# Ledger of designs, part 64: designed miniproteins, single chains, continued (5)

Each design is a single chain, and the fold is of that chain. pLDDT is the mean over its residues in the fold that is shown.

## One batch from the design tools (miniprotein)

Design m18215
Fold by ESMFold2-Fast:
Structure m18215 (fold): chain A 74 residues (1-74)
Amino acid sequence: SVSEVREEVRALIEETRDPEAAARHLVALVKERNLSPEEVEQLAVDAYLYTAELLGEEAGLAFAREFRRLYEEL
């Protein structure tokens, strides 16, 4: 479910403190679970906001840039 993907990505951000690793993981889950564009948008926004809250705005932007780069290549 979308909720399970959200919690998994958030847990990865908390454990690794690596926003780019989280972006790569979310893209992998998008492919594996065949998520819709609407589900992807919601998950990407949630992960960006959570990363920014936990690690600061620069980290949130790093997540957003890496996610956009990888997602555009799908």
Scores: mean pLDDT 88

Design m18216
Fold by ESMFold2-Fast:
Structure m18216 (fold): chain A 116 residues (1-116)
Amino acid sequence: MAWSRALAERFREVLERFLDLVLDPSNPRQAELRARVLALAEEVVANPDDIAALRALAEAFIETLESLKPQSPEMQAARDQMIAAARRLLANPEDAAVFEATVAELEAVIDQLVSS
């Protein structure tokens, strides 16, 4: 299945926004994890048909989310929801509908966090 470059670019943009909301840029470990996830997201944008690149991104994203210590119930819910979404993507990396659903779910989580 083929994803559009536009969907991959949208994923990179919302992923960056989400990480900026949940990670502390003053924490060197979290800054490093953010940089790694975004570099892998750029790889997916450059090569949207590369399933190995998408798997690497999903795995790095899950590791980043699992390293978080939620400071609020909203952040905990957001973390848990995104881990579940990333695991579905990792299980179905060739499924464009799962990828689109993951991007939409990430956008919804951002909306909830900025409204809290």
Scores: mean pLDDT 79

Design m18217
Fold by ESMFold2-Fast:
Structure m18217 (fold): chain A 94 residues (1-94)
Amino acid sequence: LRKEVEELLEEIREKLEEAVPEYPKLVELYVELVRELLEKVLNDPRLSEEEKREFLEFLREQSEEVAEYLKGLSKEELEELLKELEELKKKREE
């Protein structure tokens, strides 16, 4: 699973960088969010290995939708999303 997680995170990063090449900080913050979610899932003893793998596939599909969504956003919308992700990171780090 760990190798599959790292491969998925790299794939997500590449797709997002291709979608919004002028917003590397937005891509970085989103990938960090996904990494934290994956760490929680991997460390959840209530989830089977099959359920964990299904979650990885879900995130792969979601990353494709997110990349397409980001391509359609204006510069103003991308800046607002960046601010929202930075605020969310601050809340997580306290």
Scores: mean pLDDT 80

Design m18218
Fold by ESMFold2-Fast:
Parts: sequence; structure tokens; C-alpha cells
Structure m18218 (fold): chain A 66 residues (1-66)
Amino acid sequence: MSDDQIIRTLSSRYNVDPSQIRQAINAIRNGRARNIPEDQLRQGVFNILTDNGVSASTAQAIVDDL
């Protein structure tokens, strides 16, 4: 699935701004390119989403779907 399809699917599913999902995907891509462990990438995505005003429960659900 393309990044745009993932962004559209997750933003509509969780009622989160598409730009926030895009930031999360970019963080994962950059982190994987730097060989950052998956658990640290997931925590980073969670922090990006919660810093942007997403609730902790919704942010965790998005992380689990990525």
C-alpha cells in the first residue's frame, strides 16, 4: 500500500489530521534508514501524535496499525 493510501486510511479511521499520520510515517522511514529499533520507532510515533494533540489511546491504536 502506498504512503498516501496508508495516510488516508488511518486519518479517516481514527479521525486524525492526515499531516500527523504523514509525520509519523516519515519518522518511521527515517528511523529505519538509521537502523533505530522498532520499539523506539513506535515510541517516537506515539510522541509525535500525542504532541500534536492526539489522545494517548488513539495514538497507541495508530502505532499498532502501522
Scores: mean pLDDT 82

Design m18219
Fold by ESMFold2-Fast:
Structure m18219 (fold): chain A 97 residues (1-97)
Amino acid sequence: MKAEEATPEQVADELYKAGYLKKKLTPEQARNLAGAIALEMAELMRPFDPEKADEILSLIKEGKVEEALQKALRHAREMLGADTVVEAIEKLREAAR
């Protein structure tokens, strides 16, 4: 999945296939998860790039959850070479340690 094409439902499906989720999520649950993922990624990015973190948080605050997720994934790809949401989360957590 390309970062610019990431929908909440596609991210939830990716996490389910990767074994991070025990069952498939509803569209509402997928949207809620996408918001939580974007927030987590923004917080993990903050020590390295507070401007990118604030951009993601601004989109979440405006209710633009899909845009926030896509922006977070794009920044993770540019900063860490992460191609998937799973890889982005793992690399950001490793870098934040």
Scores: mean pLDDT 76

Design m18220
Fold by ESMFold2-Fast:
Structure m18220 (fold): chain A 96 residues (1-96)
Amino acid sequence: SAAQEEALAKIKAIIDETLEKMKTSSVEEAEELVAETVEQIAAILDEVPELSKEHLIELAEYLKKLAVEYLELKGKPEEAEELEKKVEEQIKKLKE
């Protein structure tokens, strides 16, 4: 539990930093930032193989936020809206 909370907090911090950098990034710079962010998240999750349902929901919310902002930056707001709705539906099912 403590290791999961620490891992999730670190992932959230990395995503928040990436989102802030994306505000002033080109599309090419944002693509690189997202790729690096995904690699860092994967490395953290590899050290903590099991996440609780509540932690998975929080992770899904943060990954959704990152993906939506990236798609909007790419000029794909319709794809961003569709992704947001699909992720929200899955999160709703997880809360059942």
Scores: mean pLDDT 84

Design m18221
Fold by ESMFold2-Fast:
Structure m18221 (fold): chain A 56 residues (1-56)
Amino acid sequence: MAEAERRIAEARANTEKVIKWAEDYAKQNPDGAEQAKSAIKMAEKALAETEARLRA
């Protein structure tokens, strides 16, 4: 229970850092914007699947 919440919080924090890095990268490198969007969507999907699994 507490461990699942902690792991979800860690996964969320890591995902937010990745998203922020990708957003900053896309702002500086417009040519990389599509790759950054893809990476963000994959990270969000992985987080959602992790949350669903740990809460089940």
Scores: mean pLDDT 78

Design m18222
Fold by ESMFold2-Fast:
Structure m18222 (fold): chain A 96 residues (1-96)
Amino acid sequence: SMRETRINFAKASLEKAKRLLEEGKEESKEAMKKVIQALAIVDEELARKLAEEYGLMDAYEEGVALRKALPTEQERLDEANSLLAEANLYIARAEG
């Protein structure tokens, strides 16, 4: 499903951003926040768990608020896609 594809892509993006942050790439923290926001829209339980683990509960709460404002599954997927695209721009910058 498109939702499952987005969740898998978000997990991969988060793992990459975490690695870059551990390498001292501070811009990767913004990428992690965008991924948590996207995950909160499509998988609230997973997003909460990861947000608690990484101290990004603010990003989780922002994502939950976005989810509540988006009435359809398609609008939620589109917003999650947009946030993941933004996250990957930060990741690309961190990679050089």
Scores: mean pLDDT 85

Design m18223
Fold by ESMFold2-Fast:
Structure m18223 (fold): chain A 73 residues (1-73)
Amino acid sequence: SAGAEETKREAAAIPEEELEEARRAVREVLELLGVKDVSDEEIEIGAKVLALEARRRGVSIEELKREIIEEIE
């Protein structure tokens, strides 16, 4: 599908450093939501989505994480 193919292509262009930062951000957000039983695969998917969203918005992963945290309180 077009959406999945585009996400895969964009995620492949993201440096490992950015993905690692995104994984950490995803884990922090999930911890704030009280979600403890999350798989490494779910974290990977969330990290790729978060990193791509930050790039699309032209913001840092830290900035996007802060936006999400403010939204959920």
Scores: mean pLDDT 74

Design m18224
Fold by ESMFold2-Fast:
Structure m18224 (fold): chain A 55 residues (1-55)
Amino acid sequence: KTEEIIEKFKEKGWSVDEVNEKLKKIFDEIREKNKDKKSIDIEEVNKEVAEKLLK
């Protein structure tokens, strides 16, 4: 899944800046959703990142 995400970034021809903006937004959303949780499931985080980028 992570490898597919990297390939999608390459296929879209995004600049480093654009990739940074996309990642920042995704991480911010994940952080906000999980800020009230004591533990974060890395598998769940990976799934959310993949879903948002693969969409």
Scores: mean pLDDT 68

Design m18225
Fold by ESMFold2-Fast:
Structure m18225 (fold): chain A 61 residues (1-61)
Amino acid sequence: MEEVIREFAEKLPDKKAREEVLKKIESGDLVGAAVTLSNALHKAGDDEALEEFIEALNRAA
């Protein structure tokens, strides 16, 4: 799960959003990190990356 969140966070165009996701991972809040990343991908209009992220999370569970 953490590895998947890190991989998709690196694809975010907004550096501040990326840093926020990484800080949540470092604090152990993996659920908060995944939610923050999903919201950032949705705001970027990258529905394809959002779908891939959800599929990757399901495979990691």
Scores: mean pLDDT 78

Design m18226
Fold by ESMFold2-Fast:
Structure m18226 (fold): chain A 71 residues (1-71)
Amino acid sequence: SMEEEKKKVIEEIKRLAEQLFAKARAAVKTEEQKERLERSEKAFEEAMKLLEKAPLELLKSILEGVKELLE
């Protein structure tokens, strides 16, 4: 179903985003960069709650963008 496909895409976005945040944390050099990254992680958590209502095509576009950043 479309709802099942959306759930799979959202879960993949979460998984890949966790990898991106892990890489970003390894690159942090200053306390200000750390605080900025923590704010970005919180913003992502809030955005994920809204993504459940997003169109499937937008979710697929986000997933492809996150995949590209990990390559």
Scores: mean pLDDT 82

Design m18227
Fold by ESMFold2-Fast:
Structure m18227 (fold): chain A 65 residues (1-65)
Amino acid sequence: MTEEEKEKAYKKAKELAEKYAAFLEKKTGLKPTYEVEEVDDENLKVTIEAGDIKLEETVPIKDLV
């Protein structure tokens, strides 16, 4: 996997995390936080938190590019 593909995947994952965080904010009334990190050469981990709600998902880079 190329570094360019990883960068595109990160941007896509961040965009999706922001959309989901906005959805949680609307539903809970709490300010959400999100984090996107590389867990291996093929996968990104997305964590979204809003109060007592914590969601964590591993997304393959190939599915984001």
Scores: mean pLDDT 78

Design m18228
Fold by ESMFold2-Fast:
Structure m18228 (fold): chain A 114 residues (1-114)
Amino acid sequence: AMAARLAQLRAEVEQLKAEIEKIKSDYETLKNDEAALRKALDTYVKAGLLPESERDSPEARERVLGSFEKTAKVEILELEIRIASLFDPEKAAELRQKLLDYAKEIGKELGVDI
């Protein structure tokens, strides 16, 4: 039924918006919580993305926070594309281009030619 589809679309939009707010909240927690940031730094060391000797450096903190900010921006943009795709295909196309441009910038910083 048409009414059921409209209710489903509204529920999907509200869920996607809640996911965006959750990502923003998680990033603010990471930025302001020393224990959360230390756990993130330890995860980077364990993954081989950061030398253990640099874990407590200001530069390592800025790098990890910057990486999480970039990840949050990508995830938020992907969710915004999903919302736009339901109502505005032109806006969705613009957001996809923005995501591609941002992915190229990240790839360049990682030394990967995209």
Scores: mean pLDDT 78

Design m18229
Fold by ESMFold2-Fast:
Structure m18229 (fold): chain A 60 residues (1-60)
Amino acid sequence: SLAELQKKRAELMEELVRTTKEIREMQRAGKDASELQKKQMEIQKEIVATHKKIEELRAA
């Protein structure tokens, strides 16, 4: 449903914020953040895809 997609988008945005903070902390500690950076990109792709689906469901 549309409401489920809106909830998913909100949850993905929360996950993006948390992942970005983790990346910064690892980089400041001199640790490899490559896996988290990959996760960040995947979350961003899902947010965009979910947003497009929400708009498509509303648009005729």
Scores: mean pLDDT 85

Design m18230
Fold by ESMFold2-Fast:
Structure m18230 (fold): chain A 76 residues (1-76)
Amino acid sequence: SAMEVLRAMEEETLRRLQELLEELKAQGKSKDEIAEALGRLLIEELRRHADVMAKLDPEKAEEVREAIEALEKQLA
């Protein structure tokens, strides 16, 4: 059940990334603009996954939280 929820969230994240990628390509956005937009969406989705993970595996949730913070610092 919990693993099924996480898998569904992962599939939804991939769909949203693909949809955004196609939309930005259609708008003629540069590779850098596309990368920035996709990166922001990915961080948002990782935060949602981290919230779910915190309830299932608190130790692993801490690792994911630290990884998200590191990614945010790289994009700032």
Scores: mean pLDDT 76

Design m18231
Fold by ESMFold2-Fast:
Structure m18231 (fold): chain A 94 residues (1-94)
Amino acid sequence: MLSDEERAQEFGERTILLTGLDDDVTDEEVFEEASKYGKVLGATRAVDPITGEDIPGVAYVIAESAEEAERIVEALNGKIFKGKEVKAERVRPL
């Protein structure tokens, strides 16, 4: 398996952070919306890894590649989704 640093870098390059989502948005709805703009492997609501609690209004989208992630970010950033403006950015490893 990749080291934690290598995995964080790999995921950071193709992982998109969405903020400003409505609390009623599901993983499936995030996946469907992002898939309109690029190849998506998965979408999930953000969870605090320490507490296990959902982070309200935040989701991760995993694109097929860094290039697809860039396209999805450009398409979704500032888009109105379920009445709320969504902010999209690529997750960067620490």
Scores: mean pLDDT 72

Design m18232
Fold by ESMFold2-Fast:
Structure m18232 (fold): chain A 67 residues (1-67)
Amino acid sequence: VEVGPGMELLPEKARELLYKALKALKQGNMEVGRLYAQASLYETAGDKAQAEELEKRAKELEKEAKA
């Protein structure tokens, strides 16, 4: 919006989501990594609702990934 967040390259929350995506990919969980990466992109775009939905789905899959 009209404050100053556009002057920052990536919001801290988006970077956190990206790090979670990279961690999941490193562990071989491609689906979880993809969802966190998409959540990071939506957070960067300012679509917090979509980002939260994708993060929630990623967390659900992380629970399922416990074989």
Scores: mean pLDDT 74

Design m18233
Fold by ESMFold2-Fast:
Structure m18233 (fold): chain A 65 residues (1-65)
Amino acid sequence: SLVDEAAARARATGEAPPPTREFLEALVEKLKREKAPDVQLESFRASMENAGYEELAERLREMLA
């Protein structure tokens, strides 16, 4: 998924442990700007929630509304 790819790239650039909230928020904004389909955005939200980023997942839910 895009989330897994972004996380892998962040780890490759030395961004560990998992991506910061700011990084994930910037990624979400980039995906929206690039007109990622709603299905991908919803999948991204679910992946973030499953990874334990509950606050960020809630913000993304608001952005999708």
Scores: mean pLDDT 61

Design m18234
Fold by ESMFold2-Fast:
Structure m18234 (fold): chain A 73 residues (1-73)
Amino acid sequence: SLDDDIELAMIRIALSVGKRYIDKILETDSEEKLKELAEFFREQAKRAKALGDDDTAKELEEIIKKLEEKVKS
């Protein structure tokens, strides 16, 4: 539907921003902020998958993994 298409477009914008700024985001030493960002992107990934966009969900999961790896290092 049009509403689902708009929601997917907004999720893809969030992915685009995440991909563009991931290296700068990983410069933060705030474990709390990294965890909050990982939770935000996890919610976006769940919504993308629910709307049938598995490719967008997978790319969001790659961002989540990088954030979680930084927290553990």
Scores: mean pLDDT 86

Design m18235
Fold by ESMFold2-Fast:
Structure m18235 (fold): chain A 79 residues (1-79)
Amino acid sequence: SAAKQEELTKKKLELEIERALKDIERGIDFSIKHQKEIHSLEDVRKLAMEHIEKHKEEIKEEEKRLEEEIKKIEEEVKK
């Protein structure tokens, strides 16, 4: 039973790491993609605001999916 809790903890950590890596990749991708569109400081601010808003929605969706996966694992551990 304790072993199952350790497995759940490890799985949660793996999902957290995967999420963090994906967020980093998205940040790099944003910088590359918007580099061509930046002509002024106003463009930077506008693009950053759009990215934050769009990224926030995607983060929420990813968080929901991860929460659902984690809950499924928790239910399996509880039997």
Scores: mean pLDDT 69

Design m18236
Fold by ESMFold2-Fast:
Structure m18236 (fold): chain A 74 residues (1-74)
Amino acid sequence: MMPSPAELEERVRRLERVIELLDKRGLDDPEAIEEARRVFRELGIVPPEDMSMEEMKAVAEALVEALRRELEEQ
């Protein structure tokens, strides 16, 4: 069971959009925070309740790198 290249590309696009939103609106913007949490939930990522938005952004960036590597290996 492996996600298709199209599914991996979609996950990368969604995570990059969240990172861009947090960069543009700030880590303390309620709408950006809500959108980030929504995307994480939809991707099956359940961060701890005590995780800061800065840490969530770092996780998103790390996931983008991992998913891009996965795409290169297909």
Scores: mean pLDDT 76

Design m18237
Fold by ESMFold2-Fast:
Structure m18237 (fold): chain A 86 residues (1-86)
Amino acid sequence: SMEDIENDPLMTMFEGGNAFAAGDLETAERLLREALEKAETALGLMRLGEVYEAQGRREEALELYRRAAELAPDLSAVRKALEEAE
């Protein structure tokens, strides 16, 4: 198959994380939602939860963290995100 570099969900997720680190919450939310639409991952859900928490959307963040924990219950980063959200 031809490589879809332009629409790589992993790269879009990293770009969303970079936007969050820069404090651009609107860009971070958009990019992370785009990545999750293409490939739902526990890491993507956690990063979007962090964005929602930074926006004061605590209940929405907690729902994303719980969903991430369902996808990857053994992932320590998901457990940490849940602990930080409570």
Scores: mean pLDDT 77

Design m18238
Fold by ESMFold2-Fast:
Structure m18238 (fold): chain A 88 residues (1-88)
Amino acid sequence: PKEAIREAGRALALVLRELAENEDDEEKRKKLEELMDLISKALEALLNGDYDSALKYLQEALKLAEENKVSPEVLEHLQKAIEIVKNK
């Protein structure tokens, strides 16, 4: 759904900002790049109407973000995207 794409896109933009802010932490950057890849795959799945794959990638992204202490705003947008997809 359009709303899920918007929320996932907002999460991706925030991860990109956090990646730029952590230029000196190579390990953190690798995890943020992994997170970007998962969100990008979720967005591609959403655009293709593949809600099962989108939900899986969003849930993996949320878990990775939680484990790596990513900003609360990223977690909020990922959670909103997941909730929207689940209600379809």
Scores: mean pLDDT 85

Design m18239
Fold by ESMFold2-Fast:
Structure m18239 (fold): chain A 82 residues (1-82)
Amino acid sequence: MVLEEKLAELAERRHRGEPPTPLELMADEVLELGKKLLEAGEEVVREVERHAERFEELSREGADPEEILREIIRVMREALEK
C-alpha cells in the first residue's frame, strides 16, 4: 500500500521531531478532507473525482506539487460544502 507507506514515513519524520514541511501539512489536510468525503457519501466523492482530469493535467504541465495539492484541497472543500 503505497499511500499508507508514505504516510507512515511522514509520521515517523514528525515523531523524530523534524519540523513538517508545507507539503507535509497540505498532505495531512488532504487526508483529513478525504476521510470527511468518504463519510459524506458516494455522490460527494464523485464530485471530487470529476476534477481528477484537471489534477492530472496540472501534473503533466509540470505544476509544483504544492499547487496540485492546493487545487485538490480547494475541490474537496467545495464538494463538502454542498
Scores: mean pLDDT 72

Design m18240
Fold by ESMFold2-Fast:
Structure m18240 (fold): chain A 110 residues (1-110)
Amino acid sequence: GPPPPEPRVVRLRMTDAEARALFAELSKVKSNEDLLKYLREKFGLTPGGALILENVDSGEITGLVVDEDGNLHAVSTTPTVSREEALQRMADLARKYGGEKAAEEIRSLA
């Protein structure tokens, strides 16, 4: 088949209400395989790519990074994980899975 598209970063800024609506849609997906298909079709995510959700009400970030097997790795800010640390962890995962340019873009958000 054709080569996979270059890994990309999709950044979504949203309110608590918009985040809840997105997570409600994601919760309707029955399997990890279906979730990956949804993310590929809606956001163009491939191995090394990332979806970053920035909550404008709380300042919290949730990131999803796609690995080489098509699994999702979630990284979020918590009381013990800062925005800078979460973005660094997402960038390291993106680089590990072939998204060098995506990793550089994620670091620029810190």
Scores: mean pLDDT 78

Design m18241
Fold by ESMFold2-Fast:
Structure m18241 (fold): chain A 91 residues (1-91)
Amino acid sequence: SPEEAEKKLELGREYFKKGNYEEAIKYYEESIKIYQKLVEEGDLSAVPALAESYEALGELYRSIGDFEKAREYFMKSTDLIASNLEKIVFP
């Protein structure tokens, strides 16, 4: 559900702000899985939220010095937006 995914994304951000990186990663990954399933099932309205969730996890990995994982998640966000730009901007 989009509401469940959004709550998990909010929890991930709160733990990230507190420096609780393991909990932040857990909640970001749970949010990503829900949004991924929605997009796979054809809910393209979830694409911006999925991209945002990828960026959030990328920022976390960058902040802890895992630049390889940070790059991976930033690329996932960019590729997702690029692949769905027409549907997001001109629905």
Scores: mean pLDDT 84

Design m18242
Fold by ESMFold2-Fast:
Structure m18242 (fold): chain A 90 residues (1-90)
Amino acid sequence: TAQDALRQANSTYISSQVSVGLGMITKDQGSDIVKQKVSSLPLPEDVRKQISDYLVKGLTDDSVSAQDTFKQVADILGEAFGVKVEPPQP
């Protein structure tokens, strides 16, 4: 479902953000992990590309918050599936 895809994308983003923040991996390495994991999601290719591009932006651009990243991914999934997808609130 769109909500399941959002949960998987969010989990991947959070895990990569934490690993980068702890100095375990670089932003570039985190971007590669995000791209790899998003490519395995059961989504259309154009949707996967939009999600991976925005998650990478959220990971590498310090002006983009986690909340903004989640909202954008929810919007992409909502548009692709023709439904309203709610991002996590807190």
Scores: mean pLDDT 73

Design m18243
Fold by ESMFold2-Fast:
Structure m18243 (fold): chain A 77 residues (1-77)
Amino acid sequence: MEEWDLAPEELEELRELGLRYERGEASDAEVLAALIRAAEIARGREAVQAEAARNLEAARKLGADPDVIATLERAAA
């Protein structure tokens, strides 16, 4: 698995979001948005845009949650 180099502040935000998700206090769309932000910081926006565009087309075909689709649309732009 590829390891992402993130600043301590970004890692702490992801850790707290993960704990909220385990408690049922965060939505799938919130987790996806945070992971996209982290990926943009670690891998660069162009790589994330390409991956988001592929995932967006698949999500639309599968009838994914509208909030998830909206999050992917913003990342793919």
Scores: mean pLDDT 74

Design m18244
Fold by ESMFold2-Fast:
Structure m18244 (fold): chain A 111 residues (1-111)
Amino acid sequence: MRLEEAKKLVREAEELLQQAKQNLDDVDKATQLIEQAKKKAIEAILLANPELKELVEQYKAGKVGGLEIKKYLETLPESEEVKISIEAAEILTSAEALEVAVAVQAVVQKK
């Protein structure tokens, strides 16, 4: 079922964020790892909860963050799909925090 693929994407996204944390001094590498983690987390949400496509499009447009997606998911009845999407939304929130850290490093490294 699609849920096993979604769980795999969540695990892969978490691993990519851990690699990004270890490579914050390498702005280009950290940025690529964060972008890959966000893409996998978004794919996991769409596989688990395909009805959230419009909310994901708002996220891609910068209208909502991972925390807002998580809060919305917490209003839904508990299901395996919702639990996977909450984990993915937490990854998006962590990725957003790392993007701020990378932006600080980018300012230091731009000469």
Scores: mean pLDDT 84

Design m18245
Fold by ESMFold2-Fast:
Structure m18245 (fold): chain A 94 residues (1-94)
Amino acid sequence: DELFKELVEAYKKKDVEKALKAAKLLIDTGGDINAQDEEGRTVTHLVVETLSEAGKLELAEKALELFENAGADLSIKDKEGKTAKDILEEAKKK
């Protein structure tokens, strides 16, 4: 959908504010929170990666909790075999 595409674009540009706004709108409108892009990434993967790369690890953890409460399947793996939680844990080690 259009909101998911906007989120993918925000992720590619590392635009934290745009990514958060797109994610919130997707949740509020009842969009498919478990939809995957061409790399197998869900909205949860994209937001957590964007926040983690920006050094906002506490916000990334909070985003994981919010997405799980909104019905996100945290077991979904991207094409690299990583869940959103795996991305966050790797970022914490760097």
Scores: mean pLDDT 76

Design m18246
Fold by ESMFold2-Fast:
Structure m18246 (fold): chain A 66 residues (1-66)
Amino acid sequence: MADERGGLAAQIFGGILGGDEGQTGAGFGVSMAHLLGGGPDTMRKYGLLSGGIPASLGAYQGVLHG
């Protein structure tokens, strides 16, 4: 179902993009894109941009110290 697939995608992207911080940023970006009337492509773009950069630094630190 869409909810299960969306949840799984969020977990995968959150894990790749630095876990909790990546998911928080991506969620905020998707919410803003949705409020601005953006389609799925806009939501994806905003989610990746708002979650990707700070979260990838967190993931790198996790690998170094984990």
Scores: mean pLDDT 53

Design m18247
Fold by ESMFold2-Fast:
Structure m18247 (fold): chain A 95 residues (1-95)
Amino acid sequence: MSPSVRLLIELLAVYTVYSLKGREDEMREKIRELLKKAGITPSDEELERLIESLKLHREGLMIQEDLTDEDLKKWIDSFSSEEEAIEALKKYLLS
């Protein structure tokens, strides 16, 4: 898998887990940390555009998989930590 696709999957997993838990500030911070590790420093405007793109990708995936926000949130809440939920979601998205 290309580095760009791996980064997109990591960003999508972080976005999904933290946004469904209502932790918007932590979601933004974690996304910035991932981008910084990849050598990318977004402006606030670029970050908000990326978040909107991630939201659309999540909505598209959920339609394809016939999942609701409630179903996905219940699955995420079954993990003992957000980090475990992110790793599990990354594995699912890579499948």
Scores: mean pLDDT 80

Design m18248
Fold by ESMFold2-Fast:
Structure m18248 (fold): chain A 75 residues (1-75)
Amino acid sequence: SLEEVRKFLEEALGIKLSDETARKLAGYLLGDEEFSPEKVAEKLNELFLKYGIDPSKGLTEENVEKLAKELEPKE
């Protein structure tokens, strides 16, 4: 569920997410699939690499919100 993805991301990133940001990230990371921490972590790492984000240097709510906006459907 969205709540499971949200909690996983908040724990993994060390930040709190808004409902909108959590929905956008969950949609991108899961699509129509069941929640899987392993797959979510893999996709999240690929996403960070694509946008040049290093979570080991500390993520901010602003960086995550910007990322979520970039993940909006192209159509």
Scores: mean pLDDT 68

Design m18249
Fold by ESMFold2-Fast:
Structure m18249 (fold): chain A 77 residues (1-77)
Amino acid sequence: SVMEKIRELLEAGNVEEARELAEKHIQRMEESLKQLLDTMNLSPEQKERLKKEFDEAIAQYREYFERLVEKAKKKKG
């Protein structure tokens, strides 16, 4: 999984590569959401709800990733 690869990169000290992989994963998720919204012919209210839920999930994912980075940095001593 993408998360497993991110964890392995962080454990190896490859923070920059882990960050790049995380951002590429987020970009693919955003593209998938766009295609879903375009395909499903949802109402404006339904689209806004899905976008809000997606944005919250992405924010949580980014916070989780930054916590993993900080944890990896602290273990360097």
Scores: mean pLDDT 80

